Designed miniproteins, single chains, continued (4). Designs and how they scored, part 60

Each design is a single chain, and the fold is of that chain. pLDDT is the mean over its residues in the fold that is shown.

## One batch from the design tools (miniprotein)

Design m14063
Fold by ESMFold2-Fast:
Structure m14063 (fold): chain A 90 residues (1-90)
Amino acid sequence: MEIELSEEELEELKEALLKYVEELKKEGKEVTDEDIEKLKEAIKESEKNPSIRNGLIESGIKILEEEGSLKEELKEQLEKAREDAAKAVE
């Protein structure tokens, strides 16, 4: 199973994930600048490698759901990613 997002949709999801991590840092969670940089590097690699892209999306979705800290924008992108994944699977 592989989530198919358009380039635009993937970029929006990446931005949402970065915003989420920034919010965690503001809340005093154990999120460092190094963790944010690692996420940015994973995002760059996801542009070249579909497997990394799918893994990043799945992991991002799981993290956002697990924490229950979904902003409206993040929730919309999460739902869209699920819908696209459902359409991609026959």
Scores: mean pLDDT 62

Design m14064
Fold by ESMFold2-Fast:
Structure m14064 (fold): chain A 55 residues (1-55)
Amino acid sequence: MEEELKKQVELIFESIKNNPKVTDEDVERVKAEIKRTYGDEAAELFEKYYEEWKK
C-alpha cells in the first residue's frame, strides 16, 4: 500500500509538471484532495516533490 501510494503521488506530480497553466491555488487544491484520499503522509510527499521542483 505505501509503495502504491508513492506511485499515485508521483503520477499526480507528473500531471502538475506537464501542465504549464497550473497555479499555486491549483496545487493547494490537489494537495487537499491527496490529503482527503490518501492521508497526510501522501500530501506531505506531494508538497516535497513540488517544492523541490520549484527550486
Scores: mean pLDDT 78

Design m14065
Fold by ESMFold2-Fast:
Structure m14065 (fold): chain A 94 residues (1-94)
Amino acid sequence: SMSDQSSQLQNFYDNGRNVYQQIVNDNSSVSDITSAFQSFSSQYTSIVSSIMDNESPSTPQSIRDQINNTIQGVQDIMGQIVDIRRQRRDQERS
């Protein structure tokens, strides 16, 4: 259901925050960050595809708004991961 999809996306968002925090805490290498980002991005694409496949005209607007807000949150986390990877890459090449 779309409610289940919304819950899965929220759990994925919470996991993304934990992935970013782990990268910070573990002082992860560019290689490790790249692997984590690729895994996270692949999972994100799968979840979004599943949401699109399960969308119907009867889906409440409140659920669509929750999904859209969570997607923005996930994209923000992905941006933070890309940013820290770039910073680590620049440090390793300097």
Scores: mean pLDDT 84

Design m14066
Fold by ESMFold2-Fast:
Structure m14066 (fold): chain A 89 residues (1-89)
Amino acid sequence: DEIEALMAQLPPEVRALLETILAQLSKRHTITDAQREQIVRDLLAQMAQLQALSEAEKQAIRAEIEKQASSLNANQQLMRDLTLAILDA
């Protein structure tokens, strides 16, 4: 119930990417409900920090992400997509 309520606070694109990441993590590691709740809370806190940035700071982050695009593995690509979805929210 608490996890569902926290996930409802995420934009749909961010929620979909987080659910994909959690599914990938659960294939290799057992994730407890407490750990899942903490991951969602940490993501909401990170979103608040990113949304507080100036447009110039957001553009600088996008530029850094673009520099790394050609060398990312699948998990790094998911994290990149998550960060971009947060910046666009």
Scores: mean pLDDT 75

Design m14067
Fold by ESMFold2-Fast:
Structure m14067 (fold): chain A 66 residues (1-66)
Amino acid sequence: VPVGPDEIRLDVEVDGRTVTLTATAPSQGVTGTTTVTVDAPGRHTVSVRITLGGVEIEVEAEVEVP
């Protein structure tokens, strides 16, 4: 679904800590990139929830910090 200059809200959870980020909607649907820095050493599970208009998606990934 095409979107205007609306902001995309991203809820990022790392090690049980939630950080809310906002970004400008790219052009159509939910397509974009965000950068999250994890400074604590070890393996972490990162969960990202994206909300745009009436659309909500969730992505999960694992990262390892030396």
Scores: mean pLDDT 60

Design m14068
Fold by ESMFold2-Fast:
Structure m14068 (fold): chain A 73 residues (1-73)
Amino acid sequence: SVVDRARELAERTIEELKRLAKEGKYLEMSKLMFRATAEFEDLRLEARRAGDEEAVKEIDKINEEFTRKAKEI
């Protein structure tokens, strides 16, 4: 589902951000955050076009939690 893809995106991106932070690759972290934001927007639009308002809400919640966790790295 689009929600499962959003969760996988969040998990993979957090793991990669932690790796990049340990390596001091802050520019690469910024680029990764930009790409992840665009991918979340695409998933949200896919859910919205399908008329799945509950999936849209869940993706927004996943993205908010992802953004909060990313700022802590």
Scores: mean pLDDT 89

Design m14069
Fold by ESMFold2-Fast:
Structure m14069 (fold): chain A 90 residues (1-90)
Amino acid sequence: SAKEAVVKILEELAELARKAGYERVAEILDQAAKQVREAKTLEEVKAIVRQAMVEVGKALSEESKEKGYTDWQLANEISLAFAEMLEILS
C-alpha cells in the first residue's frame, strides 16, 4: 500500500541519516514513520510527510553547522526520498 511504501522509505532514510551521524534527522524520520503507521487516512500521511520534510530540513542545517560541513549526498537522498513519498501520495 501507499502507507507501507512511505513507512519503508522513512525507515530506510532514518538509517542513512544515522550512519552519516545525523542523529536528530534520524530521530525525526523514525518518529514520522511511527506516526504514518498510526495514521487512518492518506491525507493524514501526507500531512505527516510534509511536516517531517520541514523538520528534517531544519535539523539537517543545524547538524551540518555543528559538524562544520554538509553531507551533500545525504541531503540529496533526503530531497529525492521526500519527492518520491509525495508522488506516491498524489
Scores: mean pLDDT 91

Design m14070
Fold by ESMFold2-Fast:
Structure m14070 (fold): chain A 91 residues (1-91)
Amino acid sequence: MSPEEIYKLVKENKEATLAQLDGLIAGLEKIYAESKNEKIKELAKELIEELRELKKGIEEGTLTPEEFYERLEKLDAKSEELGELIREELA
């Protein structure tokens, strides 16, 4: 799917997309508050900041489809790294 197609779907489902982002931010804030691992806390904080910027860009319409896609790829990579660290901490 092209960046334009993804961004169109986001705009068509804006309320659901913003609710999902709010849920992700809340989950990360809980991880940040509860974790004793500084690396997990640092990644959670970075993800919270990036998700808040993404949410603002969607709300204000300030992002291009290309910028939106690039931010999603960066968030996905950091989220995967955070997930690996959490799994390692719980093992």
Scores: mean pLDDT 79

Design m14071
Fold by ESMFold2-Fast:
Structure m14071 (fold): chain A 74 residues (1-74)
Amino acid sequence: SMAERLEKLAKEDRPLTEEELERARELAEEVFGEEEAEKLEEYLKKENKRGLAEAVIERLEGLIELKKKYEELK
């Protein structure tokens, strides 16, 4: 459930690493462009939670796949 996912994120005590930050930035740049990717990077650095960055990466990868499928239908 959504509540279980939020509970797991709240219990996450692992700090953000450069690897997750760089991956999230790359994916956000592809989906939203450079300006929005910079804002997301700043947000993730401020929160400093690895689990949050992992969740963002998963969501962005899902959005890229949806965009590809949508373009294939045109």
Scores: mean pLDDT 77

Design m14072
Fold by ESMFold2-Fast:
Structure m14072 (fold): chain A 115 residues (1-115)
Amino acid sequence: MTLEELQREIDQAMVRIMAAVLEVAARHDKSLSEKVRELMIEMSELMRRMADMPGPVPASKLREMIEMVEKMKEAGAPTEVVVEMLHMIYLVGRMMEGDKEVLEEIEKKRKEEEE
């Protein structure tokens, strides 16, 4: 096993853990609207599918995650939840060797929401 192969297995495992944590939070956080919770569950399912990918995550999958966060915001998710979701998809994108331009866009959106 190369260091690169080991790192990929660790990154995949971390993404699966993050997906499981998000699903548990979505099922139990009664302060969030039903629509926000449904979108968080959809995000967790997308993250699990991405974790099963052997190579870099396509820019289209990161874009799909960004669209889910925008839908959460439109559904009335608190600013802190939107910021945390953007941070999470940035970390997932980094772990899954996502497109650098899309990752920079995610960080920019997160900083804009923190203002």
Scores: mean pLDDT 83

Design m14073
Fold by ESMFold2-Fast:
Structure m14073 (fold): chain A 103 residues (1-103)
Amino acid sequence: MTELFLNGKKASSAEVREGDRLILRNEDPNSKDTFIVTNASSQRLRVSFAVLDEDGEAEIQREGESEPVHLGGFQTGSLDLEPGESITVTIHKGSLVLSFRAA
């Protein structure tokens, strides 16, 4: 069971802007949920992401891509998200944080 928090508040999906923070947590490795994260701003955003746990696992699927990016324990990365563009985020185990800044 995965929980999504947008700026500290529980959510089922996220429309994001500059300065927003998302946290996904999965306490049950036998269940997973997929969340859509959309750039709701009029500007390009740099998304920075980090897996917070040694044995954590997450997947990020960019709109239009055939293969997800897989992230393991303590791995970090970033991508740019155009206005109106979405990513699909799944946390299989542990915690993932996403931070959004102007690109």
Scores: mean pLDDT 79

Design m14074
Fold by ESMFold2-Fast:
Structure m14074 (fold): chain A 62 residues (1-62)
Amino acid sequence: GPIRDANKLDPEQVKKVAEKGLIRSGVPESIARESAEKASKSPGSGLERLGRAQRDALEASR
């Protein structure tokens, strides 16, 4: 479905949004997928999970 409020994203939507966003930012698909999956299962709001996915992916991409 359409994503309008990141804090209301379910875990599967967080995973899809994070993975897609990270790939668009130049993160390798494997790292983007793993970071998105970890973030989708972590505690916190949708925005907190998306921020964590980005942080973890950037660290893994060094």
Scores: mean pLDDT 74

Design m14075
Fold by ESMFold2-Fast:
Structure m14075 (fold): chain A 99 residues (1-99)
Amino acid sequence: SLLEAHRAELEAAVVTRELLRHSALPELDPRYLGRSVLAVARDPDAPLVFPKLVREIGLNQPRTLEELEQVLRRVGLSGRGARLLALAFLLAHEESLAS
């Protein structure tokens, strides 16, 4: 149930993390990141929003944080886009610490 509830979110976050790996990552307060991740996880529309975002990323192949933000705005996800970027930053940061 947990994996099913967050499957699309995790899939989109992995793709976003991979793209941001070649860009400057924003420095965010860990408390803000935790709240953003939780807000995304609790959003009932997240599973519908993230597949659309993954598709648009694949089509536009953004290579910078600015280009990624433009894709987020294009799909109408400005608020959720900020949370997605925070989630991707958190995953990239945890991976960096583990590596």
Scores: mean pLDDT 50

Design m14076
Fold by ESMFold2-Fast:
Structure m14076 (fold): chain A 87 residues (1-87)
Amino acid sequence: EEKKKEILEMVRKVRELSKTDPEKAAQAVIELLKKYPEDRGAIITALEHLAESLPPEKQPLFAKALDAVREGKPLDEVIEIIKELLK
């Protein structure tokens, strides 16, 4: 239960940061990936919140990040895709 509570708090943090600071929101998603890589649902939800703050030119990179999570690709690859969203 405590693990579930922490995951929900991390997702909420991504949502709040996505409204004011997309770079910190992306960093919060990376933290979620590092701590709870097996919770694909939470990761996808956090990425969807981050997407709301992204400009149209970043949408293809965001789609790659979502697909990588869904396909079970290595975390390092997913983290690199998310880092590209900040550039």
Scores: mean pLDDT 77

Design m14077
Fold by ESMFold2-Fast:
Structure m14077 (fold): chain A 53 residues (1-53)
Amino acid sequence: SLEQKIQAILEELRRQVADIDAKYGDTMKATIEQFRLLADAVGKIVSLKIQSK
């Protein structure tokens, strides 16, 4: 279903965030937090759009 695809996308985003953390570490802690917020926002927006269908 579409919800499963959303979860897969979020999982991929989480993986990318982990890769960024590995590269930048302490320097990019603020950026990592922003990515987490973006992931949550995207998930909520997409879910909201699906429920509106």
Scores: mean pLDDT 68

Design m14078
Fold by ESMFold2-Fast:
Structure m14078 (fold): chain A 68 residues (1-68)
Amino acid sequence: LDDQIAAVEAQIAAVRAQIAELEAQLKTSGGTRGSALGIQIAALQIELDRLEKELAALRKRKAELEEA
């Protein structure tokens, strides 16, 4: 579980870094290009939400196993 938690935390960090890079590109992009980047950022935010839910489930499972 600790290894799985660490792996998911690393994936969350990677997705956040990708979002930050795209947001930086968005600042230097105009109009239509900005809209396309916004869609990509939104897709990564959905992925981030899924990873955060997985992390919460793993942490809950670890707590349940440690209480037993």
Scores: mean pLDDT 79

Design m14079
Fold by ESMFold2-Fast:
Structure m14079 (fold): chain A 90 residues (1-90)
Amino acid sequence: EEEIKKEIKELEKEIVKLANQYMNDDGTLTREQVEKILELIKSKYPEIKEDAEKIFKEAMNDDGTITKGEFLDAVNKISDKIEEYLKKKK
């Protein structure tokens, strides 16, 4: 269980680092930038790909952007799904 939490925290750090690299000057991420981050998550955890896609889709604003705060909330929800999956696997 402690190892699972460490794995998730490292994933969150990687995701936040990529988000900061892709982030626009106004502090938002576009759908295309979110899709690049989503591909990383799906490549590492294909078992939660549908949950991850749904979470980001629901977090996106009507203009096709997401704020950093909304993005981090979505990442936290995805991390919860990954934790549930990893606990069942071990």
Scores: mean pLDDT 79

Design m14080
Fold by ESMFold2-Fast:
Structure m14080 (fold): chain A 93 residues (1-93)
Amino acid sequence: MEEFEKELEKLKKELIEEGLVSEELAEKLKETALNGQDLSDEIIELAKEEGGKPLIAAMRFGILYARHHYSSPEVQEAIAAAEKKVEEALKKL
């Protein structure tokens, strides 16, 4: 959906402005989420190399993907909980 692409672009810009990721890495994460590719390996490598900030950025893209692709109440509650944890982690960085 066009709406999903617009939200991905907005998130990309927000993460760049917050200084969490480079523009190149933010674009890669956006394209990975848009194409439904597995982010697990990417998240692991980012955690090893740069620690918290790029990992949190990757998680935010994953949360946005889940919000648009899963509609069950249990998944929506899990997404809300994950979003809150990511927000708390960002405040500590």
Scores: mean pLDDT 68

Design m14081
Fold by ESMFold2-Fast:
Structure m14081 (fold): chain A 73 residues (1-73)
Amino acid sequence: KLYKYQEAVIKALKNKGITDTTTINKFLMTYLIITAEREDKGETLTKPVFIENAIEAGKINKIPLQKSDFANL
């Protein structure tokens, strides 16, 4: 399940024109930290929560992601 959501995040980044390994890895690190923090707080990691984590990571990394970027997840 986590693997599927990580693939969707990478696809969304590439659709926004972000293809360089350094930027993708920096984003994924932010995304994983947010996801781990929420899991440690006992939050259930559902599809909407993973999408919100990706949008939040996008705001931190100045990459504009929105819910529509995760259509067909």
Scores: mean pLDDT 77

Design m14082
Fold by ESMFold2-Fast:
Structure m14082 (fold): chain A 78 residues (1-78)
Amino acid sequence: MERDLLLALAQIAYGIEKTHAKTPEEEKARDHLAQAIDALEKGDYETAAKHFREAAKLETDPLARSLYERLAEQAEKL
């Protein structure tokens, strides 16, 4: 996946999480998505992947969890 597309998808995921976070776990997932985005912007793809995986662990929604795991995989390929 192209870096700019991955960054755009991560920003969309963050926006959704920010709007719909209801629990402390979801707020922590949102914070990990923010840290992953910052890492992507800096070119630190290992740190970005780590934060996407931490966000995935905190998600109870299977679709959001799958999305964050895929974002981590794509960051690792950059």
Scores: mean pLDDT 81

Design m14083
Fold by ESMFold2-Fast:
Parts: sequence; structure tokens; C-alpha cells
Structure m14083 (fold): chain A 70 residues (1-70)
Amino acid sequence: SLVERIGQHELEELRAEIERALAEGDEATVRRLAESQGIDTSGLSAEELARRALEAAERKVAEAIARYRE
């Protein structure tokens, strides 16, 4: 469905952006992306923020797909 395609595309885009930021040592971008997913960024490493942000995004996409299909 369109919802699945959009959600998967957004998830892949987020993953690529996080991976690029981590590779470049751009922790500020990783923190910003984690905040966009509702993650508290205080006291966490860039790797932990990346993990939590992707986990939250994956859950959000799965919930959107399930909700749209009922």
C-alpha cells in the first residue's frame, strides 16, 4: 500500500541519515533525529540515541500500517 511504501521509504531515509551522521561524528544531527522521534537525548551516547530513534521509527511505521489496514 501507499502507507507501507511511504513509511518504509521514510524509515530507510532516517536510517541512512543516522548512519551518515555517525560515520561523520556528527552527534548533534543524531541527537536532533532522536528528538524528532520523541527520545530524551540527555546522558545517552550517539549509538544509543541512533538505536532508540530507529526503534521508535520502526514501531511508528508498523503501527501506521496496522491502523490503516485495521
Scores: mean pLDDT 77

Design m14084
Fold by ESMFold2-Fast:
Structure m14084 (fold): chain A 69 residues (1-69)
Amino acid sequence: ADELIRKAATAVAQGKADEAANYAVQAMKESGLPVEEVISRLAREAAAQGATPLQIAKAANKVMEKAPD
């Protein structure tokens, strides 16, 4: 799960929001973590890798689109 979140964060920093969302959804499936927790971890990791707030927001929106409620 943490590996998938790191891959998602790297994709966010590279401007690949859809790829990032796909990794984040896989992390949810593997871990059972709620979407809010996955987005929180993704945002922190992406920011640590130098992602902009806009890149993080776009990826978070894609995760919310793909994740079940």
Scores: mean pLDDT 81

Design m14085
Fold by ESMFold2-Fast:
Structure m14085 (fold): chain A 90 residues (1-90)
Amino acid sequence: EEAAKLEASLTEEQKKTVELFRNSNPELVVKSMERNIEELRRLIENKAHPGRIEVLLGEIEVLLRMLGYDKTLRTLEEAEEALKEVKEKL
């Protein structure tokens, strides 16, 4: 609560700096990966265009690189396995 109130009082540049430090936290990167995998499942379930699926897989790959993992993802299953591996190593 106090941290959220403090952030509301910050300038836009200060907010970006705080967000950058938070984004360097492994737990926050993992939460971002979980959200992207959830959206990936939704896109596949709704038979979305393959290009949209590929872009989201690429975004998950960037999050993996932020955590020190160099993996190429082609499927939802590979993304889910990568998330499981990251959680086991944290």
Scores: mean pLDDT 71

Design m14086
Fold by ESMFold2-Fast:
Structure m14086 (fold): chain A 100 residues (1-100)
Amino acid sequence: MELRRRVIEVEAEVAFLRMELAIVKKEIEKGKLDPEEAIERLERIKEEAERLAEEARRLIEEAEKENAPQSVIEAARTTLEDAEAVVREAEELIKKLKEE
């Protein structure tokens, strides 16, 4: 099923961004990353997560339209929620770094 493959690909990209976000967050907390460098990395992570969230929304719409298995629809919804969580955490970290 083509939709299932596309969902898995987006899930993998979101998982990778979550890992990158966790690394950046850890380096910020340890004072090992310059604020400007941290903001640049977080903005890139946020932009990519926003792109993946939009892809996940389209996948949900396609899956519902094609009456895909409920498991595929739920996986796409979880992927959207995970991508939106990455966006929110990146935004909060950027805000905190700019406020110092």
Scores: mean pLDDT 86

Design m14087
Fold by ESMFold2-Fast:
Structure m14087 (fold): chain A 106 residues (1-106)
Amino acid sequence: MERLIEAARLLAEGVSVEEAAEKTRVSKSLVSRIKKRLDAGVSVEEIEEEIREHTKKVDAAYEAAKAAGPWIGDMIEAAKAAGLSDLEAQAIAFEVLQELAEQGLL
């Protein structure tokens, strides 16, 4: 979350997409998307609110997937129920599975 907000601030200050991505370690694709919103006249404050709301959904989806485990299908459905897209839900389910495997919980 904080790194995405920092990327938005750097872009608003005139830093390039490449430099903002490098400094914050955020993907160039995501930084480019933030820049397009800024160039369209969306304020830094509005972008920060959008990032915070999306991060809340991701955090809620992660906890829901973890509670629904260990079956990947149940994890994906729980993440989708928290408001994520199919692709985002799959990514969260894989992250939860990796964490559970590392903890020996399968």
Scores: mean pLDDT 77

Design m14088
Fold by ESMFold2-Fast:
Structure m14088 (fold): chain A 68 residues (1-68)
Amino acid sequence: MTQQDIIQSIQDRIPDVTPDQAQAYYNVVQGRYDTLSSTQLQNAGQIFDRMGMNDMAQRAYQRSRQIQ
């Protein structure tokens, strides 16, 4: 699956998600925590929460706080 397929899949499940939020989610799933800003990690956490992935959401939020 391409990056665009993953982004589209998230937008289909959560219709009010922004492209930036979907991109941040994709980057976290790919393990690129070191390249993400605090805002991008918060955006990824919001997507994980909305998908019911509470553990992943909490990890993204915690990482966001560490790089502020």
Scores: mean pLDDT 72

Design m14089
Fold by ESMFold2-Fast:
Structure m14089 (fold): chain A 86 residues (1-86)
Amino acid sequence: MTEEEKEAVIAKYLSEEDLERAERIAAVLGADPAQRRQILAQLAALSLGREHLEEVDPEKLAQAEEELALLVAGESEEAIIERLKK
């Protein structure tokens, strides 16, 4: 799968607000492009689960950002994208 195909799969499940949130999370974490894609993929998976990150208070959001970073570090990009395809 090409990078363009990965971004297309992720984008299918993200709203514009989710994309903006992902870019903020990536910036806070100092994420490289691969980690940014993993963050986007995890947010897409959360969107499928109908999670509303914007309704979380700032402390819980910071915890969620830290948890997302740990989850992303624990999963391969391929495994996350495979989960999003279904």
Scores: mean pLDDT 58

Design m14090
Fold by ESMFold2-Fast:
Structure m14090 (fold): chain A 94 residues (1-94)
Amino acid sequence: MSHAEMVEEIKKEALKLMEEKKVPKEAIDTFEKEMDKIIEYLKKNPETSLDELEKLLLKAIMKVRDVLEKLGIDPSELEKELAKIAGKKIKEME
């Protein structure tokens, strides 16, 4: 599986979680936009290391956190769950 395909799977699993938790559409849209940017980047840069991929995913999660905080929502639980999804998929690529 390519790194881009793995990030597509992370995006799919994370979006299901966000829908189940009734996360605001603004935060979901921000997450999709950031994940799509990562997928496009990885398609152009297939040599991207797992460490760099982890940093890109963390940055996307941090942007979702910022949107939720702006909306007055505690992002802590969602941030932990998103990081867990990302970490599990990265470990499966090793």
Scores: mean pLDDT 83

Design m14091
Fold by ESMFold2-Fast:
Structure m14091 (fold): chain A 81 residues (1-81)
Amino acid sequence: SVEDEVKRIEDEALRLALAAIQRLRDAGREDLASQLETEFKKLVEEYAKKLAEAKTDEEKIEISREFLRRVEELVARVEAE
């Protein structure tokens, strides 16, 4: 179902962000972990607003895929510091 696909994408995005935050904390990089957490929270808020305004199942999937992509880019950028 569309709900299952959206949930799968959301769960993957959350897992990626949480794993990266934990890796940064384990490395003693609390500065970067805090930055990632703050920026991730902003992405979640933007995602929630866009998803609430979505009119079609296709749009919901596209919004969720864009959210995952942005989380992947955020993680890669912060971990490259």
Scores: mean pLDDT 90

Design m14092
Fold by ESMFold2-Fast:
Order: C-alpha cells, then sequence, then structure tokens
Structure m14092 (fold): chain A 63 residues (1-63)
C-alpha cells in the first residue's frame, strides 16, 4: 500500500537526519521499490526546499 511505503520513507528520512545506521539505510534504499524511492525523494526535496524537483517527482508518482 502507498501508506506503508510512505511510512517506511519517513523512517528512512528520520534515520538520515539523525545520521543513524547510514550504511544499513543506504542498502535498504538500493533494494527499495521505485515507489519508495520516489516518496523518499519527495520528502528530501521538500526538506531542502527544491520545489521544482518536488513537482517533477509528484508528477512521476501520479503516472
Amino acid sequence: ELEEYKKEAEEIFEKLLNNEDFEEVREKIKNAPEILKLLLGLILSEYVGDEERKKALEKKLKE
């Protein structure tokens, strides 16, 4: 479900912000489905204020 992937993306984002388990997080991202990678990208883009990238990722998520 989309909600499950969103929750997992938020957990990964929190670990990245706290600089926790970076090696494990990186491996998890490499093996993640595309939807999870897109959701994580959206969270990161919003956090850094990259509105153009956020809009591009939102468009890909709806396709």
Scores: mean pLDDT 75

Design m14093
Fold by ESMFold2-Fast:
Structure m14093 (fold): chain A 85 residues (1-85)
Amino acid sequence: MQEELNEQVQKVAEKHKEKAEELEKKVRELAEAGDIESAVKLVLEYVKEMSKDDDRALALFTTAEALRLIGIIIDIELEKRRAAA
């Protein structure tokens, strides 16, 4: 069960790799520009778009990706604040 779900999550990740990479690029660009609100909004819109289907593997992948992107936003903001000190 868990192994089968992990395999499905990996296949979803491979299928959505290009979209995830493009989303990360846009999120990083917005966060680096100081537009944290737009960066967070972009992540939330991605979660809403990907959550339209009752696909458990897609939901798990989307949740993990959203948390990773929020982590990137936080890291960029903290690094900017440290550089200003």
Scores: mean pLDDT 76

Design m14094
Fold by ESMFold2-Fast:
Structure m14094 (fold): chain A 81 residues (1-81)
Amino acid sequence: MSELERVVREFMALVTHLWHAGVRRDDQAALALAEAAMAEGEAIAKRLSPENEEEVLRQYRELVARLRAEAAALGVPVPEV
């Protein structure tokens, strides 16, 4: 598995966890965060080409780090992957 595939899988797991937590808690902030993160992740994915994989990987790493920090600020427990 490539490093890009690993980071994308981690991102998808975090987004899925936030959606489930938001639904279970009726937490509109958690749901909004999950939706915003998914939209940003989709925008990053659309930029992927064979010549910019390293840049896309860095953008996903930044998104994952920011998503973890924002989820923690909302009190949503996020598993380590």
Scores: mean pLDDT 78

Design m14095
Fold by ESMFold2-Fast:
Structure m14095 (fold): chain A 88 residues (1-88)
Amino acid sequence: MEEEKEKLVKEAIEKLKYATEQTKKFLDPEEQKELDKLLEEAIKELEKNKEDERKVVQIYTGFLLYLIGLAVDVELRTGKKVSIKLKK
């Protein structure tokens, strides 16, 4: 079951990295640096809590909601169309 938990965390990290790269396209360089820091901390938390599936899901969904919030903020402030995709 340790292998199964590791797989879940790896998939979560991969999807967050992908979504983050798409979001960064709509941010300025300073905002991109801050987002990279937040992503690194989220990855550390996912790895730290890999034994707890509920914690992994909470961290994953929390970061995704944060990315959605950034996208909505950019769209409302700038009028730029924003689209974020997860790996399929």
Scores: mean pLDDT 78

Design m14096
Fold by ESMFold2-Fast:
Structure m14096 (fold): chain A 91 residues (1-91)
Amino acid sequence: MNEEELVELALKVAEKFGEKVSRETIRKMIEDLKEGKTPEEIAKKYGISPLVALGIAYVLKLTEGIEVPDTRLSKEQIEKAKKIAEEVLKE
């Protein structure tokens, strides 16, 4: 998948969690996730929900085969983020 398509999917993840994030911020978050930074570190760095960062990590796993970094989020929060990533990929 090309970078522009990944950015569009990541923007949809943020929108489904009710967060407005710029394309530039999304690109930086995708790079940080590819470097193995945790959802919590990305959330703190960009001032967003760790659910958004985790949802984008699941988009990267499902499209590019990139492993999701370890997270302290609950099982319910992990399943919610995974479901949003799967929903975005079906749209």
Scores: mean pLDDT 83

